Designed miniproteins, single chains, continued (4). Designs and how they scored, part 75

Each design is a single chain, and the fold is of that chain. pLDDT is the mean over its residues in the fold that is shown.

## One batch from the design tools (miniprotein)

Design m14575
Fold by ESMFold2-Fast:
Structure m14575 (fold): chain A 88 residues (1-88)
Amino acid sequence: MEEIEKKATELLALAEAALKHGTAAAIQAVRDAFPVINAAREFLGDRFKEVAEKGHELAPEYAKLSPEEIVARLKEVAAELERLLKEA
């Protein structure tokens, strides 16, 4: 549970940071992550609100990264979260 919350928080922060940069690659990476974000929302239920709020608070730190680094990190975290959700 806690590991899934941590990765979901990080993914949401990265998604918000990616959208703030607004590059085509960043927007596409966020779109590609939607299925994993939706699966995490369904799995976490009531806990998702707290996860989303924490992700929003962390987004400014991730926005300091380059768009390329944000996209790479977002893809890594999405893949890891997808694996954790399948094992849960």
Scores: mean pLDDT 85

Design m14576
Fold by ESMFold2-Fast:
Structure m14576 (fold): chain A 92 residues (1-92)
Amino acid sequence: SAEELLAEAEKEGNEIARHLARARLALEAGDLETAERHLEEAMRAAEKEGNLETALRLGVALGLARMALALDRPDLARRVLEETVEELLGTL
């Protein structure tokens, strides 16, 4: 579960995984604004750690989600964020 993933990430001190797990919980709750905040924190953590590929992927996903919301497509915004979180959690 996302809560179990968050607990494991917090125990290991993995800041990127912790922020991604929190974003996943927010997405499951339907809270896009909270999910975006946690993904911005994950992007900053990735940048600090020198993981530029993860930082770039998060930046692109956030940009696409914001554009989708501007076009009144919250369904597309949620999908982009969910897919990005799932991919990154699978590679960390």
Scores: mean pLDDT 84

Design m14577
Fold by ESMFold2-Fast:
Structure m14577 (fold): chain A 80 residues (1-80)
Amino acid sequence: SKARELVLEFLEEVLERARKSPDKTVSLEEVEKLVEEFKAKHPEYASIIENTAGAFIGLYADEEGKISAEQIEEAIEFLR
C-alpha cells in the first residue's frame, strides 16, 4: 500500500540521519522534524505518519530519546 511505502521511506530517511551522525544515533527532535517534513509532503497520510512514528519511538528510543542505526535497520526489516 502507499501508506506502507511512505512509512518505509520515512524510516529510511531516519536511518540516513542516524548513519551520518558521529554516534550513529538519531534524536527524538530529529525524528519529529522528519515527521513534520513528511506530513508537509503527504498531508493525506499525516495521521498514519504521526501514529507510526509514535509507535516506532515508543518501541526503540532509549531513556535519553536516542535511537541507534541498528534499531532503525531492525524496524525496517520487520516491516518489509
Scores: mean pLDDT 81

Design m14578
Fold by ESMFold2-Fast:
Structure m14578 (fold): chain A 90 residues (1-90)
Amino acid sequence: NEEFKKAGEALVEALRKAGAPEHADRVDQAAKELQTVLESNEYSLEEKKQAVDTFIAESGKIVESIGSEEAKKALKEFEEAARKALKEVE
């Protein structure tokens, strides 16, 4: 999903601009892993939902610790894109 991929890239870029490159690298890896889970037919809808919930909770803690409003906004947009991707897989 193009929207999901772009939202993930925007979140990673916002974290890099906030001066948190190590957190940006970890979030980039986690977002790519989440994309693989969402696109896979090996996971149930419930497992995909749990993967999204876990990513948002963990990334939220990182964003809060950094204190960047741009990263907060990017995370919100990423969550919306991830929830939309979940609806497309039913």
Scores: mean pLDDT 84

Design m14579
Fold by ESMFold2-Fast:
Structure m14579 (fold): chain A 72 residues (1-72)
Amino acid sequence: LAEEARRAAERGLTGGARDAAVGAVEAAQKGNSVGAVVGTYEAHRLSGGRVPYPGAAASAEEAVRAILEGAR
């Protein structure tokens, strides 16, 4: 899931949205669930809503799934 989401973000997103999405996936892989959610929120904002925001209470896995969905 995480590797798939990172590859999708690198291919499908640009600029700050890509950087935020990649950072969120890396945070999730390091066990930083707060960093994953915050990075997904930044990717949501910078992509104009293309990356969905799963909510502040979302798990790291839900954040990574949101990135994968928005970057495809």
Scores: mean pLDDT 80

Design m14580
Fold by ESMFold2-Fast:
Structure m14580 (fold): chain A 90 residues (1-90)
Amino acid sequence: LLEKAEEYLKKGDSEKGSKYALEALREAVDKKDTKKIVESLELYGKSSKLGSKTGTSEMVGLVIRAVSTGDPEMTKAVLEGIKKAKELEE
């Protein structure tokens, strides 16, 4: 999923890039994979910078779900991922 997102972003396909980044984020949240949460949010940020307008509501929902686990490592991963995504958009 992360590799597919990065492949589509390199091809300039921001819509498929965002789709696979969000699928990777969902899987990472479900598995509590903090590293992949960061990577998925960063790739979503890259797709947004390239013009993708889809999936923002889904991304927000997944972020809320991760934070709602009460796991401080999940919250840290989400904050780090958002920070990296925002730095790419700025």
Scores: mean pLDDT 78

Design m14581
Fold by ESMFold2-Fast:
Structure m14581 (fold): chain A 62 residues (1-62)
Amino acid sequence: SEEMEKLINEAIELLKQYAKKNPSITDEELEKMINEVKEILSKMTVEQAKRFIEALKEELES
């Protein structure tokens, strides 16, 4: 769905911003994180994905 595509893009942007703040994260590690998150979100409902992204945001901002 279009809503799921937007949520996936939001999660990818969160991971990219996190990597910019954490220089120890390699480009290869970032790519792996993005692929894992895309796979997880593809198996979720929109409501589950929204909760996942909120939890991810809190984890990455800690």
Scores: mean pLDDT 83

Design m14582
Fold by ESMFold2-Fast:
Structure m14582 (fold): chain A 64 residues (1-64)
Amino acid sequence: KAKNVNEAKLLLQKNPSDFSEEQKKEFKENYDLYLKYSSLLSGSDRTKENEEEYNRAKQKIIDI
């Protein structure tokens, strides 16, 4: 099980056959959300809602 987003990304890149197409799609969708909310939190949009979405996307990536 991955410990962080970078480790999860590396696992999918090195062993893509170990993951279903559904898991790969879920990773891409959550990675796009992770980048979006990371950008918002780096600016003036540091809301609790944006932080919760960021943490949710991050956790879903790690749990794949």
Scores: mean pLDDT 81

Design m14583
Fold by ESMFold2-Fast:
Structure m14583 (fold): chain A 79 residues (1-79)
Amino acid sequence: SHMEEELIKQIVDAARKKVLEKYPNIPEEELKDFEKKVTELARKIVEAMRNRDVEAVQQGVAELNKLVEDYIKKLEEKK
């Protein structure tokens, strides 16, 4: 639905903004790959919310947080 697409976009935009605020010169290609992975996880989370699958929501959120944290850590280790 349009509302679900908007929620997914909000999650992706928030993650992208967090990265760009710290690393504005990151290569666009690397950022696009990151956004794609965030989008896939956001879709899983939204679908789990629709199905009221609490376990799947918790797992998806944990995976999303780990993805963002690992990406930031990777960038910090590269100067």
Scores: mean pLDDT 81

Design m14584
Fold by ESMFold2-Fast:
Parts: C-alpha cells; sequence; structure tokens
Structure m14584 (fold): chain A 98 residues (1-98)
C-alpha cells in the first residue's frame, strides 16, 4: 500500500534530521561533518524515491484515499525541502572553513 512507502519516507526524513542535527551540534571537525552530511543526503534521496513510489500507487486509489495520501506526501515533501535547505547551509559553512 502507499502507506508503507510514506512510513519509509518519514523514517528516512527522521534519520536525515538526526544526522543534520549531529553535524550542526556535535561534529568536531570538517571530516566528521562531511560524513554526516553524506549520510543525511542518502536518506533524503531514499525519502524522495519512496514519496515518488507512494504518489504512483495513489493514482490507483479512490479519490478520498488519494486525497489523504497526497496530503501526507505534501507534508513530507515540505520536511524534505527543510532538510535540503539545512544540508545546503552546512555544505556552505564547510566550504567557508576550507
Amino acid sequence: MAEEYLDRAEEHIRRAQELVDKAETEAKNIDERMKLLEEASRHVDEAVRDLKKAREISKNLSPEKQAEVDKRIAELEGQVAEVKTRLRKLRYDIELEK
């Protein structure tokens, strides 16, 4: 069901947020921050793939069920955009420290 992909996307977003938080608050050097950033980026890519799959499946659902899935996709896409913004800022900050 589409919900399985939405649940997977949500977990990937949560993992990406945790990794970005660690990169911003706990990382002691550039190499550690770069590693956390790359791991977070992989989770974002997985979330985007899962959201795309959920959207494809939603097209075969009833209009009412499709509306529920589309709403959750929009909410998760918003969270992905926020994480991507934080990753861009982190990359910029790392580049300035070089």
Scores: mean pLDDT 86

Design m14585
Fold by ESMFold2-Fast:
Structure m14585 (fold): chain A 113 residues (1-113)
Amino acid sequence: SLRALLEQAIRVLEEARALLRRVLARMTDPEARAALSAVLARLDAALARLRALLAGDPRADDALAALDEAVDALREGIAIIRRHAPELRDDLLELEILLGVLLIIRGVLRLLS
């Protein structure tokens, strides 16, 4: 169901957010920290939008808009970590797996819209 897909997307994004916060705590470069903090704020906004949709009558097109922003934000976060902390290979792999799951959820949502 659409609700089940949104619940799964929220779980994936909460896991990605927690991982990004752990990475942020290990970064020393102030420019990288500022950029990753901005990514976290965008993910927080996307999570708030998805939760609001779950509380009402969710539409697939509204969910897609929120997921597109979350995907873009997560891709930017991965790019920042690759540039500034490439040694964090395990964290990068975990983020790529979470991104992959989010892309599958988005693909299924597109079939419902």
Scores: mean pLDDT 89

Design m14586
Fold by ESMFold2-Fast:
Structure m14586 (fold): chain A 70 residues (1-70)
Amino acid sequence: GPVLESPLTEEQKKEIKLLFKRWKSLGETYYEFALALIARDLKTYAPDALEDIKEVIGEEEFEKLKRFLE
């Protein structure tokens, strides 16, 4: 099912920021797996949310996510 709606709410943006921080703390392998799953969901269900995600997580983290989108 869809992980996110488009456009993202302010509450969703805060939750996403915390979620990414948590995933990153669990280790590189888990983080990459989580990025791949989120990228697939965003591409399929919420492509318009990509700009909002970039703004929330920052360009460095978005570049990692983008590898699963292209």
Scores: mean pLDDT 74

Design m14587
Fold by ESMFold2-Fast:
Structure m14587 (fold): chain A 79 residues (1-79)
Amino acid sequence: SKIEELGEKGEEVSKNINNEEAIKKVSEIHYELYKNTDLKNLPEEEKERLEKVFETLLNSNEPPEERVKKIKELVEELK
């Protein structure tokens, strides 16, 4: 699923922690997911989980590595 793909890409970003490139990659993942996902037609449960992923990606109060960790947890809950 797109949420699983986002989680995997987020985990890869955690290897480039605390730099401008990592932040850029997190933003690119968010944009890519949003562009390719029709939020209006998603199942209610999947939409809720996806919204939490977006919230985590955009949380500027947390470093990229912490965002990636939370994204991975959200993806695991969907399995």
Scores: mean pLDDT 59

Design m14588
Fold by ESMFold2-Fast:
Structure m14588 (fold): chain A 77 residues (1-77)
Amino acid sequence: MMLHPTVMEVDGKQLLATVRALFPDDLLGGILALLRMGMAGAVPPVERIVLTNLPEELRPWLPELERALGVPIEARD
C-alpha cells in the first residue's frame, strides 16, 4: 500500500466556498488549514493533491500551496 500514490482529490469550487464560509479573513490560510486536515487523516499518507474545477482566483496560489504543503498539486478543469 505504501508503494501506491495516495491522491487526495478536492473540488476547487467547494474548497473556495468552504474557506469563504469558515475563514473569510484569511482565504489562503484557510485553504492550507483545510487541505492539511484532509492530509493528516490519510492512511497511507497523501502523496499528491488533485484540485478539480479550480476557480481562476486560486490558480496563482498553486505554487505557494505546493511549497507550504510539501506535496505536488495537479489542477484539473
Scores: mean pLDDT 76

Design m14589
Fold by ESMFold2-Fast:
Structure m14589 (fold): chain A 67 residues (1-67)
Amino acid sequence: MAAREARFERLRELVAAAVRRAYAAGVDPEQIVKGVRAWGHQRGLSDAEIEELVEETRRLLAELEAE
């Protein structure tokens, strides 16, 4: 349990950093979301883990767009 939570928290931080960098570089938000999905599949993440990362990505992009 704890190891899985720590791993997922690390993945969320990694994805958040990559999303912020891509947005700052002018990458389209929908392309960023597609990139997160592709990355999750490439890493062999479960559908549930991928959807959670996508939801966090959409939330972060909405926050960045509001700035």
Scores: mean pLDDT 79

Design m14590
Fold by ESMFold2-Fast:
Structure m14590 (fold): chain A 65 residues (1-65)
Amino acid sequence: SEEEIKAEVQKLYETKSIDELMKELKRIVREVRENPDDPELQRRAKLLSEALTKKMKEEIEKRKN
């Protein structure tokens, strides 16, 4: 379900570093390429990309003091 995908991505956001999220996104993008008709994989890739962007913004804010 969409709610389960959101919950899994949220858990990754809370427990994984930027480098780990980048690695996970690279993996899921490959899976999307191999399974282009799977809407759940496409949804995971989008949400994971958004989570990575959020983490990157947090690091920038952290440097601001």
Scores: mean pLDDT 81

Design m14591
Fold by ESMFold2-Fast:
Structure m14591 (fold): chain A 83 residues (1-83)
Amino acid sequence: MSSETLNRAAQAIVEFSQIHYGRPLPAGLVQAIVQRAASEQDSPPVPQDGTGQLLAMALQARRVPQQYHGRIYQAVQIVLGEH
């Protein structure tokens, strides 16, 4: 991902976390998520659950290419320990 795409993804993750968790994620966790997503080779589909859909909508609103949405979703789950 380009640095501009990483910055847009970070903004989308903050917005997603404000809506989904009621508070923004710390900047360090957001950076860990986008760094992990940038290094992923496997891009699984985003789950059709409410969490996956909400994250995909936030990423789309920030013009993050759809091809990166699955990697970002996976990175969120891994970094936050959600399974």
Scores: mean pLDDT 78

Design m14592
Fold by ESMFold2-Fast:
Structure m14592 (fold): chain A 68 residues (1-68)
Amino acid sequence: SKEARELAERAKKEADELLAKAKASKDATLYTGLALRGIGVQLDAVIESKRKYGEEAGKEAAKILGLA
């Protein structure tokens, strides 16, 4: 569970950084692309947590990322 939390927290930080970069760009196309990439990072973290550490780890990752 600790490893799943660390993975989810890393993904959250990466997604937050992508969104901050998108907002700073003031460009709608770049904003959309970076925002979608951030969503992908969060979803991948949930899937990876479930795959490596089990169902409960995936649920915890989703909760940390605000997806549950």
Scores: mean pLDDT 80

Design m14593
Fold by ESMFold2-Fast:
Structure m14593 (fold): chain A 63 residues (1-63)
Amino acid sequence: SIEKLIEEAEAKAPAFLDELIKKRGLNEEQKKRYREIAREEIEALRLMVEGIDRAIERSEERR
């Protein structure tokens, strides 16, 4: 399911973000901000997926 994909992304996000941070040469302050924003974006993605699922169910009811 798509929820499982988001859980996998959340689990792997720290390692992926560390790799991106290393490649971009960010300082410690920028690293903290980057990780914080990424966490917020993942949460927003989860809520968006829930919204899409509900919208699909509603569209099927209108057929």
Scores: mean pLDDT 71

Design m14594
Fold by ESMFold2-Fast:
Structure m14594 (fold): chain A 73 residues (1-73)
Amino acid sequence: MIDQKDVDVSLARMQGAVAKIASSNGHPITAADARRIMRRFRDSPAAVREVLRGLEAAGASPAVIAEGRRTGE
């Protein structure tokens, strides 16, 4: 039995990598994207931190990061 929190962290890290690639191709992550992503991981504090780290690394604006943090709380 795999702990769900470990799965959530792995998925959040993968989502962060996808956001970085999209941003590098001129498609920055939006507040709506941050909310959609965060809603899937909000029950895992570790996954929430990985999503926020991915948003920052992708160059998301402070407003987008704030929306993600708000959804993850």
Scores: mean pLDDT 70

Design m14595
Fold by ESMFold2-Fast:
Parts: structure tokens; sequence; C-alpha cells
Structure m14595 (fold): chain A 113 residues (1-113)
């Protein structure tokens, strides 16, 4: 079934939410924070997120709650976000998707370092 395509204003809101999520995720990785702090961040973002992001955030939260480490939780988060960007964002906003994917790649590089 075709997904509801977001408007230009909604794409901008989604890009902003994704930027905020990835920046906060990078900060948690750099600080060596906990899975509990990541869950709290994801739940806070979910409440404020654009409706198009809520299903993927719900999926991430459920998966992250089962992760035994921050590294595994970050991997799950980035993997699900990359899938969302490729399947739902890139067809409507290829430049915004590419920018978000590059930011996610930077988080993965910090996680692996």
Amino acid sequence: APAPAPSAAERAAIEEDLRALVERLAALVDAGSSVEELIKLLEELRKRAHPALRPVLDEIIEAVKKAPSLEEAVFITTSLLQRFLAERVRPEDPEGAAEALARIDAVEAERAA
C-alpha cells in the first residue's frame, strides 16, 4: 500500500526531528551513557515527533528495551532509522535523507571507535 506522502513543511519537520535524534544519539555514544538514558530520550522524542516518525520510534523503543548494552541499542536505533530513511524519506526528499544518513554514519563511526 502507498504510504501517505508528507508535505514540504512536514518533510522539514521530519528532517528537524531526525537531526535532533541523531545529534542526541551521538552525544549519548560520546558520553558512554546508558540504555536507560537512550530509552528516555526516545520516549521524549516520540511524544514530540511528527506522526510519520512515531511508528519507527515505537519499533526502536521496543527493540532498545531488550538491548543489554548501549552499543547494541545504538546499532538497533541506527539500523531502523536507515531503513526508514531509505524506504520512506529518500523517495520524497533524497537530499534530506542523504544528510540524515551521513549523520547516522558519523554516529556509527563513533560507536565503533
Scores: mean pLDDT 77

Design m14596
Fold by ESMFold2-Fast:
Structure m14596 (fold): chain A 68 residues (1-68)
Amino acid sequence: SPEVEALVDATAARLKAAMQGKSRDEQLALLQETVAALVAELRARGASPEEIKAAVMRLARFAQDLMA
C-alpha cells in the first residue's frame, strides 16, 4: 500500500542518518530498535502479516547495504 511504502522509505532515511558514524554493534542495535518500531507502527495501522514481513525484509536489506 502507498502508506506502508511511504513509512518504510521514511524509516529507511531516518535509519541511514542515525547509522552515520556508528560502530557495527551500535548499527545492529539501531536496526533492531527500528525494526521493532516499524512492526509496532504497521500493526497499529492494521497492516497484514504479509505486508509487515515484506516491509521488515526490505528495511533489513537496505540496512545490510548501508553497513557494507
Scores: mean pLDDT 83

Design m14597
Fold by ESMFold2-Fast:
Structure m14597 (fold): chain A 80 residues (1-80)
Amino acid sequence: KEEIEKAAREIEETYGVDFEVAKEWLEHLVSLPGMTVEEAAELLKAEVEKFGAEEFVKSTRELFERLKEYKEKVEKKKKE
């Protein structure tokens, strides 16, 4: 958990990716079986380098907002 925040900070400082966006991505990647924090950070760095920090942040925010909206909608219907 501390390792995730440290990696997210390093990505923010190096690439200009928003800390919360980087942290959410790292938490998501680390949830995959066999994925380490270091490995997740390397994958995230590679994606940012490939797409550019601004486009990556914009695309990621849109994706995560859609995922949150979808989960809230599904959870609300399940509880109702």
Scores: mean pLDDT 71

Design m14598
Fold by ESMFold2-Fast:
Structure m14598 (fold): chain A 59 residues (1-59)
Amino acid sequence: AEQQALIDAAVDELVEKYGVPRDEARRIAERALQLGHTTPEQIVEIGRLAVASREAAAA
């Protein structure tokens, strides 16, 4: 199936652009796919928003 290639592409972009650890990036990508996001761009956007939200919500 193409799902593994999509996950790998999204993980690589999250690691490269946002410095997300590979295991965390993979977890984000897998959850995004489970929620119905099947486009690499959508998965990366979800990851970007998750990182931004985490930084903003540091309490």
Scores: mean pLDDT 73

Design m14599
Fold by ESMFold2-Fast:
Structure m14599 (fold): chain A 99 residues (1-99)
Amino acid sequence: SEEEEKKKVYKEAMDVADQLAQVTYDTIYTQNIMKGVDPSQAKQQAEVQATKILQKMKRDISKGYDDMVKTLEDGKVQLKKQQQQLDDVQKKYQEKLAK
């Protein structure tokens, strides 16, 4: 039904928001650790940015169906880009650890 389709889009949009927040956290945390930032400060900076993204996406999802669909579509594109950035950062970190 149309209502079941809307529920599916809602779940997918929320899942993408959670994934984007996590990938953002991991990216910022790893970048800060590589720069020699204290782990507690690195965690704090990563948490602030991840929470900001998650809260913004959840607000946009709650505005209505059209905003939910747009947030899902834009979120998928941003997640792919952010994952590529994380992969690059992790590669550089591994190269640094290899001495």
Scores: mean pLDDT 89

Design m14600
Fold by ESMFold2-Fast:
Structure m14600 (fold): chain A 82 residues (1-82)
Amino acid sequence: DRERIEELIKKALSLGHVYAEVFARLGRRALLEGKSLEEVLEELKERSHVMRPDEIEFLEAMAREDWEKAEEYIKKIEKELK
């Protein structure tokens, strides 16, 4: 779990995009609080009503370790960087 979260944080930070930075902050919060990524995302969804749908989908895919979905959203995010 923790090693996986750390790997995902590093990957997110390497993208240099706001979605990736948000995920990195969520992942670090999960590690600090001893929570799962799913728990932190659930809390975020309850308290943050100003999230883009694609950003939420990316964060959820990463938290679920759904690599196929996460990779699709990463490519969409990278395209937006242009």
Scores: mean pLDDT 68

Design m14601
Fold by ESMFold2-Fast:
Structure m14601 (fold): chain A 103 residues (1-103)
Amino acid sequence: SAKEEAKKELEKALEELKKALDEAQREGDDVTVTALAVQISVIESVLKNEEASVEEIKKTAEDSAKIAELLKKRAEERGHDKLAELLEKAIEKLKEAVKAAEK
């Protein structure tokens, strides 16, 4: 189903966001650490909620992608290349979750 495929892509995005959180902690970027921790909590809550609608999953993925894009720009401006790369991978998976939710 569209919901199951969207959840699968959102789970992949979660894995990349957790890697980005670890890298942000290594870089000492407290702003990015806080933002990623909040996004991870929101995504985990949606994934644990069996009653979550396809629309809610899509909105969560869209909102998280926008935040991740801002954090990627921040990482690029600060020369945190590995963090930017991990955020790009998360953004790709979040966008795939949005596409899956539209099917």
Scores: mean pLDDT 90

Design m14602
Fold by ESMFold2-Fast:
Structure m14602 (fold): chain A 67 residues (1-67)
Amino acid sequence: SNAARVVAASLDIVAYDLEGKRDEAAKFAEETARELGASQETIDRIVEAVKAGNLKEAVRLLAEAAA
C-alpha cells in the first residue's frame, strides 16, 4: 500500500540523514514522491525540507502525497 511505502521511505530518509548523506536522502525523497504521484510543487517542498534537515515536515508531505 502507499501508506506502507511512506513508512518504509521515511525510515530510509532518516537513515540517510543519520549517515550524513543528506543529498542522497533528498534524491531518494524526490524519487519516492514522484513515484507516489506528487505534483512538482509538492516534490520541491519535500526536497527543501530534507535539505533543511526538517525530516518531520518531509515525512508529513510524503504522507499527504500518498493519501
Scores: mean pLDDT 85

Design m14603
Fold by ESMFold2-Fast:
Structure m14603 (fold): chain A 100 residues (1-100)
Amino acid sequence: SFKIEVTFEDGRKLTLTATPVSETEFDIEGKDSDGNKIKGRLIKLSETEFYFFGIFEEAKVFADGTFEVKGNEITGSGTFTPLDNPEKEVPFKATGTVTE
């Protein structure tokens, strides 16, 4: 397992634990700086590119996007989609780090 720490453009922070399920799939779980819990998956697309998706269960928000990894640094973008208002999807960008 490894730790992922992410900061969104609005200053919000997210801490995730990634646990390998296979060579290309990881279980992710964590919470943001407000205590909102997320659970999802990380899918390896290449040696440097990953797709992720997850659900903030309390907020009823689906998040998905792509990350690039360069050394220990992560850069990503995606969308937040409220499950009760899918038309109000919001784009995001984030940067982060990976720690063993």
Scores: mean pLDDT 83

Design m14604
Fold by ESMFold2-Fast:
Structure m14604 (fold): chain A 88 residues (1-88)
Amino acid sequence: SFEAIARQLRELAERLLAMAEARKVDVKKAIALLLAALGLLLELERDPNAPEELIEAARHVLRAAEALLRGDFEEAAAHARRALELLG
């Protein structure tokens, strides 16, 4: 369900935000979060009934993980916060 996907995206965004705010990256965990976000985004993009706000939230979670892996903590935090805003 989209509600279950939204809950998963929220958890991913919260974990990414915590690492970004701490300015410390666990590379293995960050990669796992990136792959999880990518999987959810691909699932949403294949579903014609997927809400656009949920797709946008998933894109922000993915971008947060990518920024975190680059060591861009400010960009990672911004994307994670935007995802949480879109998810409510």
Scores: mean pLDDT 91

Design m14605
Fold by ESMFold2-Fast:
Structure m14605 (fold): chain A 110 residues (1-110)
Amino acid sequence: SMRELILRQIGLALRIIGLEFDLERAVENKDDEAVIRLTRELKEVADELFRVAKESGELDLAKKVLENALKSLQRALDIAKKLGMSEEAIKAIEEAIKHIQELIEELEKL
């Protein structure tokens, strides 16, 4: 139902916000393993949010959440580079940035 899709979007949005917070902490702690894991999880949850938003036709929440996640990832990348994190961790953040940008572009075409 439409109500179930909206509630699912809210739940996914909250999970993305939590992952952004965890990623900030992982970067601050120079935890390469956590950064790689969290960016992978963020991509998966973002894909699910995109799918649910497309099914519901309610795109505004998903777009705003993904735009905020993109800003958080860009900040995380800047800090990771300054702290000299591993090439694998930096690449993981860059791949997540590209993935989220592609999802935002697809939402804008709907």
Scores: mean pLDDT 91

Design m14606
Fold by ESMFold2-Fast:
Structure m14606 (fold): chain A 65 residues (1-65)
Amino acid sequence: STSLAAIDLVAIGAGVEEGVEVETRFVGNKVEIYHEGTEEQAERLEKVVKPVAEAAGFELEVYLK
């Protein structure tokens, strides 16, 4: 869907800005982001992606690998 594409694009862009590779998974009404960065980078990824995900009706979770 358009909303899924928008969330994925924002997540990828945020990852590029942080210099980390991100993987996005959609499970039911959840968006899961996986990365190998720091906890501080995870918090910044969450701040960028969460508003977009929530506007589309999704819950966001960010995970360190």
Scores: mean pLDDT 82

Design m14607
Fold by ESMFold2-Fast:
Structure m14607 (fold): chain A 56 residues (1-56)
Amino acid sequence: SAELEEKKRRSIEGGAEIGKALGAEVGAQYAYREVKELGASDEEAREAGRKAKEMA
C-alpha cells in the first residue's frame, strides 16, 4: 500500500540521518528494525538497511 511504502521510505531516511550522525552501520540497523516492525520480510528489511547506508 502507499501508506506502507511511505513508512518504509521514512524508515530509510531516518536510518540515513542516524548514519550521518552515529555511523552508517547504526543507521542501517535502525532502518532494518523499523522496516521489520512494519511487517516486512527479513530480505526487505536488509534492503532498507542497505539503502540507508547508501544515503548516509
Scores: mean pLDDT 84

Design m14608
Fold by ESMFold2-Fast:
Structure m14608 (fold): chain A 76 residues (1-76)
Amino acid sequence: AAAEAARKAAEDAIRRRYQEELNKVGTEGNKERKKAVEDMKKDPEAGQKKFNEIAQKSAEKDREIRARYEAELAAV
């Protein structure tokens, strides 16, 4: 029972950290996207390029967070 209890506790902790990291990325991404939308109104070409770069970086961060989450779960 001790090993099962420890596993569940570890999984719960990993899940909470994963959600916190995703929330941080989401919040930062939303702020950057709002700025990019405003920039797009002033310079559509530059704004669209910036928006695409923000989307790419967000996707990369999400993949890294997911990879760490999977690795941590596998270690439990």
Scores: mean pLDDT 80

Design m14609
Fold by ESMFold2-Fast:
Structure m14609 (fold): chain A 79 residues (1-79)
Amino acid sequence: SEALKQVKEYLEQALEKVKQGDVEGAKQYLLQAALAATDIPDETKKQQILQYVSEALGKVLQGDYEGAIEYLKKGIEIA
């Protein structure tokens, strides 16, 4: 679906920003991924992706970049 493609692209960009130590860039792409995820027609997949985005954002804000990368990879895998 279009929404899944957008989510995957934003999560891949967020992952790149986390790897670069760009917290603000990672935060912006995570917010874009969350917004795009609201348009996912599969409710179960939407809730799973939103959970991974929320957990990745929390990890980024805590400075836990390894934890953020783990959740970003999980989101990318199911998108």
Scores: mean pLDDT 88

